# Designs tried in a protein design run: designed miniproteins, single chains, continued (2). Part 100

Each design is a single chain, and the fold is of that chain. pLDDT is the mean over its residues in the fold that is shown.

## One batch from the design tools (miniprotein)

Design m7713
Fold by ESMFold2-Fast:
Structure m7713 (fold): chain A 57 residues (1-57)
Amino acid sequence: SAAERERLREELARLREELARIEELLKTLSGVARKVAEAEIERLRAEIARLEAELAR
């Protein structure tokens, strides 16, 4: 539906914004905090790829 497609676009935009925020934060991090942020970036990239694939249908 149009409503579902709109929600997916909104979620994709939110995840992209969150990814950009964490990538910026990563520049200031070290040690365990950096490893946690790197893992979160990988999870966000995977989620973004899934949503992009869903929207391409």
Scores: mean pLDDT 86

Design m7714
Fold by ESMFold2-Fast:
Structure m7714 (fold): chain A 71 residues (1-71)
Amino acid sequence: SLKEKAEELGKQALEAEKAGDLEKAEELAKLAYSLYLKAQPESAFEKFEESAKKNPEKKEAYEEFLKLKEL
């Protein structure tokens, strides 16, 4: 699953940090976080995205949600 892949990459990031490879650790951590966000309930998120494309009010709410995901 995406959550399991995110967990695995997160562990690899910690190992890279312990080895002193800070650049690799940062890259792996960013990738792990990206996959972790994608592991959220995909079916509900995809339905919201599809609905937002057809409804301007929901599109604004969806764009606000995407901004919050970057925090």
Scores: mean pLDDT 68

Design m7715
Fold by ESMFold2-Fast:
Structure m7715 (fold): chain A 60 residues (1-60)
Amino acid sequence: ASDEKKAEQIIKDFSKFLKESDADKEVILENAKKYIKSEKLPKELEEKVLKELEELVKEL
């Protein structure tokens, strides 16, 4: 499986969950960061995903 496709899916799922959830966006972000780190993606891809999640939270 492509790590890039996995990263794109994580970002897409996070964006959807963030828009649909009543939970605190900062709590959602922290939980997502822990999940991403547990997935053991390549470091460059992990950093890219974390940055994109932070940007999605800022856009709300």
Scores: mean pLDDT 77

Design m7716
Fold by ESMFold2-Fast:
Structure m7716 (fold): chain A 106 residues (1-106)
Amino acid sequence: SMKEEEAKKLLEEGKKALLEGDYEKAIELYKKALELDPENAEAWFNLGIAYAYLGKAEEALEYIDKALELGLKEDAQIYYAKALAYKLLGKYKEAEELAKKGEELS
């Protein structure tokens, strides 16, 4: 559908912004994509990553958990993203344990 094509375009533009380090633009684009396709687990995960890189750890974890709830597979990247968020919260022991799980899946 046209709505699905627009959501895909916004997701691709959001991924480009994320890769370029424009985290605020990535967030705007991912939020627009999620308004069109709220069940897109990958978009929720990438939104979480962008929030983590902005130092917004609590929001990052909320969006990562939403992606997992929607069926995103717990691979190495999920554990590394959670480890970054826990480190930002000062929870270094939990961050280390999550990073080790990521390494085991790499």
Scores: mean pLDDT 88

Design m7717
Fold by ESMFold2-Fast:
Structure m7717 (fold): chain A 69 residues (1-69)
Amino acid sequence: SVEELIEEAERLLEELEEALRRGDIETAKQLAKRLNDILVRLVIEGHEEVARELGKRLKELEKKYGVTL
């Protein structure tokens, strides 16, 4: 369901920031890939606005930690 996809995306964003806080860029890249897979699924299923907001949160983390994932 969309709710389950959103919950998984929010969990991945939390784990991603924790990886970035400890400097674990390899884990952060793996988590970002999983998150992007969910964003693609949300877009395909017609939930483009939700995908955009989650994608903004990922980009905010990239900016905050000075990384590209």
Scores: mean pLDDT 89

Design m7718
Fold by ESMFold2-Fast:
Structure m7718 (fold): chain A 80 residues (1-80)
Amino acid sequence: SLREKVEELVKRAEELIEKYEKGEISIEEFRKEMKKLREEFLKLMDEAEREGDEESLKYILEAMREIEEKVSEVEDKELS
């Protein structure tokens, strides 16, 4: 389902954030991989809009917001 695809992208984002916090990947690689995930979220948003699935669209937007908040927290730690 569309929700299962969103949950998979969220898990991938969380794993990527954890790898970066552990120093297993560089900030450059982290940003590169996050850009790919954002592109995949945009594709799911396009699917939800085409299907008229307002519930899934809202779910995707909320998931993206939560990921961006966590990314900001992680990047701020490096600059601090």
Scores: mean pLDDT 82

Design m7719
Fold by ESMFold2-Fast:
Structure m7719 (fold): chain A 64 residues (1-64)
Amino acid sequence: EFLSPEEARRLAEELTEKAIEYAKKGDINKATSYGVAAALVLASSGLDPTEVLERVNKAIEEAK
């Protein structure tokens, strides 16, 4: 069953925030996993995952 676009955006935002939290902690593996999950949630609902991927990648870059 597909999520509604509103549900997908909400879930993706929660996953994106978790990805950013883990990136700030230096846990790049978890940051990447949550970021990929957020992108997949959006893509599966026909939404553009680009902004989420950019936000997560920027957080990882800033964390080093």
Scores: mean pLDDT 82

Design m7720
Fold by ESMFold2-Fast:
Order: C-alpha cells, then structure tokens, then sequence
Structure m7720 (fold): chain A 64 residues (1-64)
C-alpha cells in the first residue's frame, strides 16, 4: 500500500467508527490504526504464500 492509500483507508475507518458506532474520535482512531495494521499484516502473510486460514490464525494471535 502507498502512504496515500493507507491514510485514506485510515480516515475512512475512523469516520465509519465515529458515524456508525458513535465512538469518540480518539477511540475510533486507535481502533482504525489497529485494523489498518492487521490489514497490512494479512497482506504481507498472503504475499508470503500463506493460506487464508493461516492468515486468520496469525491475525488473531497478534491482535488478541
């Protein structure tokens, strides 16, 4: 992902959490940052040839 794509994705997720879940901006941003990190990590694992099932397990291990 380019920096511009990451920034747009992050702001989109922040706005979604603020609008749909009614979260304060600070909490919405922290949650969006964690999701963006998870998305980047999943993409890296897929590029390394891991299956979707293995990617799901690694994300749960990393974020839980």
Amino acid sequence: MTKEEEEKALESIVEHYRTELGLPEEQARKRAELNLEAVRYARKLMDEGKTPEEVGLEIRRRLA
Scores: mean pLDDT 74

Design m7721
Fold by ESMFold2-Fast:
Structure m7721 (fold): chain A 59 residues (1-59)
Amino acid sequence: ADELLEEARRAIEEGRYEEAARLLLETLFKHPSEEVRRRAAELAEQLPEDLRAIVLSHL
């Protein structure tokens, strides 16, 4: 979980929003927990509206 969340954060910082959304979804599928959902939601707020909506719909 931590590695995927860190990769997602880096992707956001580099403007790779589609990759960040994919990494967040992968993290949610493989490591479902309340903490992971909370952290994924926080990172998703930094995504463009369309990608943010997709990630948040899986929380």
Scores: mean pLDDT 80

Design m7722
Fold by ESMFold2-Fast:
Structure m7722 (fold): chain A 78 residues (1-78)
Amino acid sequence: GAMREEALEAGRRAIELAKEALKVAKGGRALALAIAAALQGIGAIALVDFRPEDEEANREALEDGRAGVELAEEALKL
């Protein structure tokens, strides 16, 4: 399933961007968004790890990973 691979990629991307956002964050909002992004990415990877063959879990993980990417991108705009 491509969805499991996409979920892991999205989760890893969210963590990568969150690390970049945390490095340059200069305000509470940017910091909060970067932390939220990291947690979404970690959650996505953990969900895939614990339920790798569950299509619903992989879909949720993909949504969480993508949300994490969006949060990190918003943090980087601040």
Scores: mean pLDDT 88

Design m7723
Fold by ESMFold2-Fast:
Structure m7723 (fold): chain A 56 residues (1-56)
Amino acid sequence: LTPEQIEAIAELVAEKHGEELAKRIRERLEAGQDLTSEELAAVLDALQAAGATFSR
């Protein structure tokens, strides 16, 4: 993921799930860490709600 994609994902998560979870997800992605099942579910839900598709 590029820094621009990470920021876009964080903004979508913040809109749907709140800023606290979005910041945690952004920090993990910036560090190259794996997301938890809860964090991954939030990202997928936010991406689907926004109509965006980032990779498969």
Scores: mean pLDDT 75

Design m7724
Fold by ESMFold2-Fast:
Structure m7724 (fold): chain A 75 residues (1-75)
Amino acid sequence: MEAAMKAVDEAIRLDPSAAPFASEVAGRVLKLQKEGKTKEEIAKAMRDAAERASQNPEYRRFAEVLRKAAEEIEK
């Protein structure tokens, strides 16, 4: 959880225009945790978000941060 929230905060600091996308990802992670989903399911959601971000040149840097957060969640 902390890794995902840290990634969202880092993305907003690097590019404030990414804030809406970062907020959507944070909301998804929190919802999955509230529903009792596994670390693997949460990490998958983060990876799916990273792939979506990588398809948009404006969010490419955010995609890398999300991939790193997914790896930390799966530890």
Scores: mean pLDDT 71

Design m7725
Fold by ESMFold2-Fast:
Structure m7725 (fold): chain A 96 residues (1-96)
Amino acid sequence: MDAIRFEADISFVIMQLELAKKAIEKGDFEEAKELLERAIEELERMAEKYPEIREKLEKAKELVEEAKELVEKDPEKAIELLEKAKEILSEAAEEV
């Protein structure tokens, strides 16, 4: 695995999730959804690129997809799911 590229990819996704969380807290639900859509696309690309951690990337993607659905319906739950996704991604980064 290219550790530098992998670290950059993980950091980018975590940053998108942090920005989405802040957007949800401000009530900017459309911005939050756009950020989460970008995170989902990147996680999907990473799952194809990094087979060693594909299961963790797919689990993080599922949490982000659920969070996106809940952004307007249950913002607190959406934020909780994003924090769980970030934890999984941080653990994946330490296993490389």
Scores: mean pLDDT 83

Design m7726
Fold by ESMFold2-Fast:
Structure m7726 (fold): chain A 89 residues (1-89)
Amino acid sequence: DALERLLALEEEILAAIDAGASVAEVLARMDELIAEARSLGDETTAAQLEAVRARVEALAAAGRDDEAVALARGGAEALIARLRGRIAE
């Protein structure tokens, strides 16, 4: 339910990255995921996502877009694994 919604949004971020999405698009999708996590009361997931987003934004601001996207991808893969584990109990 709620975890499946977060999983779907994170899978959309991975799909966007694989389709060549800009760092700006990735950050916008991360903002939507953070807002959803907060609306569901999952403050731990929201805080972890905000920390990753801040680092992605800092790398992009430094012109390190490839590293920013790689960090976002790694964060997405890690969160997907955790959400699947939580759904499976």
Scores: mean pLDDT 84

Design m7727
Fold by ESMFold2-Fast:
Structure m7727 (fold): chain A 93 residues (1-93)
Amino acid sequence: SLERSRELAREIVDLLEKGMRDYLEKETGVDVSKLSLGTAVEIYLLWKYGNWEKLPEIVKREKLSKDEIDQVIAIARKLGVPEEVLKELESLK
């Protein structure tokens, strides 16, 4: 049925989201649980492609809380983000 198909699609998305969070936590060595999956994936892609200068823009756009910003800073430190970007992230708290 259409309802069953929608339920299965949501279940698949939830499994993919959990898998992505688990992957990010294993790669970074830090907790990503406070971040939405979209935000966590965008941060991972910035890291993968070296576009760290865009990280503060994501924080501002998503209107992250102080606790979420602290988690982003912890992730960024583990991934070797430049100190200038880390200082800008601290200023957004």
Scores: mean pLDDT 78

Design m7728
Fold by ESMFold2-Fast:
Structure m7728 (fold): chain A 103 residues (1-103)
Amino acid sequence: SVTQSPSSLTVSAGETATINNTASVAGDFSWYKQKPGEEKELLITNYSKKVPGVRSRISGSGSGTNATLTISNLELEDSATYYSALYKDGKWIFGEGTTLTVV
């Protein structure tokens, strides 16, 4: 299983948001962004590898069973649900999501 913390987060524009993931097993960790009515957008693979075109203010880190997504210099457009995903043994396991609201 994959557990995200917090489940919801409200942060001011210009600040930094941090979303944590803890899993029961290690694997390949990715992060996705989803806005209402849209498909999940892949941001980060392998804990820290940024997908081409993703903004420099978005970063990932972690090792083993722990992964962290950090979004610095927040903009209103960052308001979305963020999902961690663990790839292991040919299967994807998604976290329940963290809803980020930028004010």
Scores: mean pLDDT 83

Design m7729
Fold by ESMFold2-Fast:
Structure m7729 (fold): chain A 55 residues (1-55)
Amino acid sequence: AEALAEEAARAAEAGDYARAAELLRQLVDSGHTAQADLVLASLSPEQRAAVEAAL
């Protein structure tokens, strides 16, 4: 869960919003919704909007 959340954050920071969205879906599907929310909260408003658009 932690490794998946870290990878999602790294993908978003790198501008790979499709990969970040995929990893966030995996967190939610695994029951780690709180960690997915924390990843989104850690992003800039611009990065978060881009990831949410890819979901």
Scores: mean pLDDT 79

Design m7730
Fold by ESMFold2-Fast:
Structure m7730 (fold): chain A 55 residues (1-55)
Amino acid sequence: SMEERKQRAIEGARRLLEEGGSRAELLAALHELQKFSDDPEVAEVIEELRRALAE
């Protein structure tokens, strides 16, 4: 389902942020999460990914 896909995307992005993923992995996670940007939890994770990519 779309909800399960969203939860997997959030979990994946959080793991990358915690473990230190590559720039390519962070960009892929950002692209996937943008499909769910109406969700405030997703919007928060997108902001964290954008901060990580700025470094």
Scores: mean pLDDT 84

Design m7731
Fold by ESMFold2-Fast:
Structure m7731 (fold): chain A 105 residues (1-105)
Amino acid sequence: DEKLELGRELLLEAQLRLFAFTLMELGNLSPEEAIAEALAYFEERHGLSPEERERALALLREGVNSSREERIEWLKKLLEEAKEKGLPPEVIEALENMIKFVENV
């Protein structure tokens, strides 16, 4: 299912960025430490090809350099895109929960 695969890719991107943000906010990690920890976690859990690793690293670097307001705005844009594309309800719910989490931290 093309929509299911697209939903999984969007969630992975959101999870990568959000995890780095969470490590900085709650773990009091530096940007470099948050990137290293988030990348190691995703490599262990999902396995990454060299190309996926480069993409993940770029996404993490972009994430750790964004403001809290930019993080929330970016997640809201992903949620709107997911709704417009008719992605599965589970993807929409996961993105809504991520936004609620970031807004309450």
Scores: mean pLDDT 73

Design m7732
Fold by ESMFold2-Fast:
Structure m7732 (fold): chain A 70 residues (1-70)
Amino acid sequence: SVEEKLEQIDLLLEKAKEVAKLEKDKEEAKEKLDTVIEKLKELLKKEKNPEVRKKIEEAIKELEEIKKEI
């Protein structure tokens, strides 16, 4: 369902943010964030639902901003 997809995106985003917060090596933190961003971009290419697409795009932007601050 759409709700389940949105929940999965939220979980992926939360896990990525936690990894970035706990990782002391800036290079490793950026690489781990890049892995999640790449996964989200691949999901976006296949997704047709506009609500899910918007959620993925927002998650990508948030992770890219976190990466920029590292």
Scores: mean pLDDT 84

Design m7733
Fold by ESMFold2-Fast:
Structure m7733 (fold): chain A 73 residues (1-73)
Amino acid sequence: SHVSKEEREEKFEKEAKEVQELYRKDPEGLEAEIAEAEATTTDPNVLKQLEIARLVMEGRLEEARELIEEAIK
């Protein structure tokens, strides 16, 4: 059985807070790392993960959650 939806949501909230904290401390450095990863990867799954990270950095947590749900197809 998979981890419960509530446990996955808790993990997402924890990871989102960590990404937001990194962005507050070094927004230019984190933006540069994500941009470099976007420029070098051709894997659509990795590109979706990077898009989710960008939404989290922007505080768009609801849209990030929706993108995660859409990725599970």
Scores: mean pLDDT 77

Design m7734
Fold by ESMFold2-Fast:
Structure m7734 (fold): chain A 115 residues (1-115)
Amino acid sequence: MSLEEVIERIVEIAKASDRPIVVIVPDSLIATELEQALRAAGIRVASPETPVTELEPGEVLIVGIENVTDELLEQAKEVGAFVIIIKTKENEEKVEEIKKKLEELGIEYEVLEIE
């Protein structure tokens, strides 16, 4: 997928969601573009400092892949959040590590790949 297609897919998921959404992004540039697109679509985007447990249904928290902790994933499980991971060639190993943890915790997720 192109970056634009990945962003459009995330916007569609967020518009249809009755759950909190956590989006794991590879870098701050993609985070900025995603936040701008979500806000333009009328979707609520949480501050980066917002605890996952304080997220409202349909609200999106954007998290850098290097900032994903076991505590963050446990909080996502507690609130029934849907997790989206943006995959690139550079972050493939980190994405596989996070996928394994999400599966162990029973968290629903989707992986979107930028080519």
Scores: mean pLDDT 86

Design m7735
Fold by ESMFold2-Fast:
Structure m7735 (fold): chain A 90 residues (1-90)
Amino acid sequence: DDTTLMKPSEEVKKLLEEAGIEKDEVTFGEALQAVIDYLRKHGLLDPEDPSVADLRGTPLGELFGKDRIDLRDLSELEAALKAKMTPVKP
């Protein structure tokens, strides 16, 4: 659920801070959007297919343990991001 309030890990918090988000708790949707904004900001999207991102040698690649992400299928990215965050009690 994109509206779920999450506590980011320290690694995800650094990513959020680079996106200008300095909160202790964020929605999952805010965290996912920060990842996508990071990909665009650092030119990690393939110029011929902007639905694909190359993470090799980036902090995101280290954080998720992935060299490549297909943005047309966010399920792997969402699962990896959720594994680095803790849901806040309602």
Scores: mean pLDDT 75

Design m7736
Fold by ESMFold2-Fast:
Structure m7736 (fold): chain A 76 residues (1-76)
Amino acid sequence: SAEELIEKAKAALERAKKLKEEAEKETDPAKYAALKLSAIGDALTALLDAEKALKLDPDNEEAKKLLEEAKKLLGL
């Protein structure tokens, strides 16, 4: 359902934001790289789930917002 996809996208987006913030504070290059890769992975999950939600409910404003936030985190 669109609602289930929206909740999955929200959770993934929040994980991505937290990982990005932690990466920006990290001084160890290996830990920085791991945090950045994890943040990208969660942001991509949020993007895909938000896009799927919009295909099911094209007028869903929450799904549109999640899609735009995920794109912003990915530099898209």
Scores: mean pLDDT 87

Design m7737
Fold by ESMFold2-Fast:
Structure m7737 (fold): chain A 89 residues (1-89)
Amino acid sequence: VDQLVSQIDDKFRDLVGALRRKGLDEAASRVDRLVNEGLVAYQDGDYERAIELFREAIKLAREAAKDDSEVQSLVDQIEELVKQFEEAV
């Protein structure tokens, strides 16, 4: 589970970097904030809250960059990792 959450964090950092490179700084900052809150919830043992926050970050990024194939690909990868995390807890 810890390794899976580490992979989720790594992919969200890739996503934030991609959003910033594309000039979507507000979306990148919001995603980064939601992910950090989700990681805190995970450390506190609140897995339902962590999943909720990760899904909010996914939705925000998907909506901010609808036509960007790189961002959509990263979002799809993260969504699959979050699904695996939900099934593991």
Scores: mean pLDDT 86

Design m7738
Fold by ESMFold2-Fast:
Structure m7738 (fold): chain A 61 residues (1-61)
Amino acid sequence: SAADLAALDAEYRKRAFEIVKEIWKDVEAGKITEDEGNVKLQEKASELGAEYQARRAALAA
């Protein structure tokens, strides 16, 4: 339903924001470099995107 899709979008928007915050907090703390942070962000974005697409497809069934 449209409500289920809106809820899914809200969940993944929040999760994406939290991932970005966590990674850049680690960069700011000197735990990882900016280059390492960018690699992690790409990896996490790919994982999150794949999960989002799978869950969206399940809602359409």
Scores: mean pLDDT 85

Design m7739
Fold by ESMFold2-Fast:
Structure m7739 (fold): chain A 88 residues (1-88)
Amino acid sequence: IDSSIQQFNDAINNNDIGTAVDIFNNNQSNFSDSQRRRLYDQIVNQMADMVRNSGDRQQDLRRSITAGMRSMGWSDSDIQRVENGQVR
């Protein structure tokens, strides 16, 4: 549990969103409700920040992130927040 959280934090700090999402999804059942909410929120905020800083020329990044979130069953509201570059 602690090791998974550390690996998640390392991935986020390295801007490796794919690895962070994989760690979250593969270890979700081992996290508490508060930990799941916190980690999920960190991923959404990081993705939103990346989209916000991508500009119009990086539409492929936005599409890739959005498609990945949809395939993982993330909420439409969180997908839209990321798509609009809205960080909490």
Scores: mean pLDDT 69

Design m7740
Fold by ESMFold2-Fast:
Structure m7740 (fold): chain A 80 residues (1-80)
Amino acid sequence: MTEKIIEQIERLKEEALKEAEELVKEGKYEEALLVLEIAIGLLRIVLGVAKLIGDEEVIEAAERAIKELEEKKKEIEKKK
């Protein structure tokens, strides 16, 4: 079910980005950063499991999602 796991990773990333963007629009920067940090934490657990089982496609998907969320977190942190 590798494809469904990748779909869930992408969905988690998209929802976290959407929620963070909405919170930033409302001036809730700390809450936006918390949403991104929680999503990154969940994806790091997925990445750890994928590395244990050697699922390269899931490893790549999780690493890409984590990178995008961390980049968004840094952008919000720069705004303060």
Scores: mean pLDDT 84

Design m7741
Fold by ESMFold2-Fast:
Structure m7741 (fold): chain A 107 residues (1-107)
Amino acid sequence: PKGSLEEAKEIFRERLRSITRLLVEKLGLTPEQVAAALGSSPEAQGFASAYLLLEIAENSKTEEEFLEKVQEYMRLVQENGPAAATLALFTPEEVLAAFNRVLAELA
């Protein structure tokens, strides 16, 4: 088996692809609509959360560093709620760019 950090990256990449298919194919949302819905859509928030977790994993050198950063994110979610925590960490433009990258990978 791969190390836990590499496994986490693969899980988050699959989550991003799965959520992107849901948003585009089943809900019919454009990338711009997804970015605009970060404050109100659980599915758009789910995309942003999975993207954050992947970014944390890719920028972590160790599993310990990854877990520390995830705990900080969970603290923000507990204190502010998932929508407010997501909007504090990402601009709509950043989420739009990430969504377009995943869409290109799925084409």
Scores: mean pLDDT 76

Design m7742
Fold by ESMFold2-Fast:
Structure m7742 (fold): chain A 99 residues (1-99)
Amino acid sequence: SVDERLWRRAKESPAMTPEEIELLEKVRAGDKEAQIELLEERAKRGDPLGKLGLEAIKAKEWEKAARIARQLVVAREVAAVLREIGDEIDEELKRRREK
């Protein structure tokens, strides 16, 4: 599925960069330029929520676009935390198998 491919790419990507962290914090704070940037980046990657957010901007539905951008921030942060936990579990299981 598309979601499975996106998840696999996310799992293989590095941890969040300082630039990504700064962008997500600006979106959370309500910075409109940061919200537009995040929505454009996600739409370019094929994220349907990013595309929906850009359509909301085109329709001048700024509140809707802001809500979508905030949901993308939460989803990205949750995915990053879950990946770190998964990596720690995998490393512990490897250590236990090698002993």
Scores: mean pLDDT 76

Design m7743
Fold by ESMFold2-Fast:
Structure m7743 (fold): chain A 55 residues (1-55)
Amino acid sequence: SDADLTAQIDALSARIDALAAQLQATTDPAEAARLGEEIVRLNAEVAALSDQRAA
């Protein structure tokens, strides 16, 4: 349902915000790279779920 998709998007957005805060706080280049990669993947998931709600 659209409500379930919205809830999933909200949860993923909260995770992205938390990871972005970790990325800003980290001084480890390897950790920064991993966090950046995870944020990219989660943003792709949000885009896919948003497309499902639009359909």
Scores: mean pLDDT 87

Design m7744
Fold by ESMFold2-Fast:
Structure m7744 (fold): chain A 70 residues (1-70)
Amino acid sequence: SLEEQLDDVAGEAFAQLSPEQQREFVERAEELRKRYGDDLGKIAEGLSEIAGELGLDEQSERLRKISEQI
């Protein structure tokens, strides 16, 4: 499912980050879920932006493509 793909890519992104970046990623991801709830497309779009800002260009692009499919 697209939700499983989203979780997989987000998990890969998280695993590549430093402890400080992991904290930022979790905090911002949690804020996206609070704001957008069930809107997986908006969550994926937001996670793509966060990953890109943290230098994870491959995961950022994959998250953007998931957002486009939702």
Scores: mean pLDDT 83

Design m7745
Fold by ESMFold2-Fast:
Structure m7745 (fold): chain A 68 residues (1-68)
Amino acid sequence: MKEIEEELKKIHDEYKKKVDSINARAQELAKSDLPPEERLARGRELQEEFDKIHKEYLKKVTELLKKK
């Protein structure tokens, strides 16, 4: 099952890179001079994007484990 472990690592690495991208954008938003209300709204949009990325990650892991 080494092949499955390697595939899981690839899926996890892709997920981590996407999460790191979201975190970088969140840091840029935190450094912006936008009003607090606008900053909060954009932060919420980033959280929604993260949720979609996380759901896709779970789907890929589940599909891989089902293929076995």
Scores: mean pLDDT 80

Design m7746
Fold by ESMFold2-Fast:
Structure m7746 (fold): chain A 83 residues (1-83)
Amino acid sequence: LPRYVPRSEEERERIERNQRFVKLMKELEDHIKAKEAAGVTFSEEQKQKLIELLDKASRALREGNFEEAEKYIEEAKQIIDEA
């Protein structure tokens, strides 16, 4: 059973959105690990861009802008795919 009970429908939606974002972040981490396991080495420039995009995504999520956060995750995924 879920341990928390939302105070309102708005809070419930925010929790569900955060859970979906966490799942997307985990999928991104798994993708990075898969590339590294295949022998791919990320450049310093690529690593810096990934960190910047993840920071922007986290900031957008804190601001309640899930669409913007998802966009930054997608851009990060493209960088991983290019490696």
Scores: mean pLDDT 74

Design m7747
Fold by ESMFold2-Fast:
Structure m7747 (fold): chain A 66 residues (1-66)
Amino acid sequence: GAAEEAARLLEEGGLSREDAERAGRGMAQAGKNGDTAAVRTGQAELERRGVSRETAERAAELGAKG
């Protein structure tokens, strides 16, 4: 699903599998709740962890779609 694809992108972006799956699920849950602010916060936190802006944006978009 979209959350799993987001996790794969984040793992390629340098996160561990565990951190990537956690982040992907968190953004997917926020998206299902309609919490756009939480999705954006998650994206910003990924960028702070060293994930590129482009990868973080794509992962957030995929995660939010569930």
Scores: mean pLDDT 79

Design m7748
Fold by ESMFold2-Fast:
Structure m7748 (fold): chain A 66 residues (1-66)
Amino acid sequence: GAAAMAAYARAAAEAATNAGGRTAAWESQKFGEQGDLAGASRGGRAAAEVATNEEARAYALKAQEA
C-alpha cells in the first residue's frame, strides 16, 4: 500500500549515490505519502532506471511494487 511505497522510496533516496536517483526516489516518497499509488509506482520505476548502485535500485523497485 501507499505507506509501504513511501517507506521503500525513502530508503531508495537514502541509499542513492547520484542526485537523479535521489530526486526520483524522493518524488516517489512524496506521491506515496499523498496516497497516489500510481505516482509512487511511476516514481519508483524512474528511480530504479537512473540508480547507479544496486541497493538504491532494489529499494526503488520495492517502492514500485508495494
Scores: mean pLDDT 79

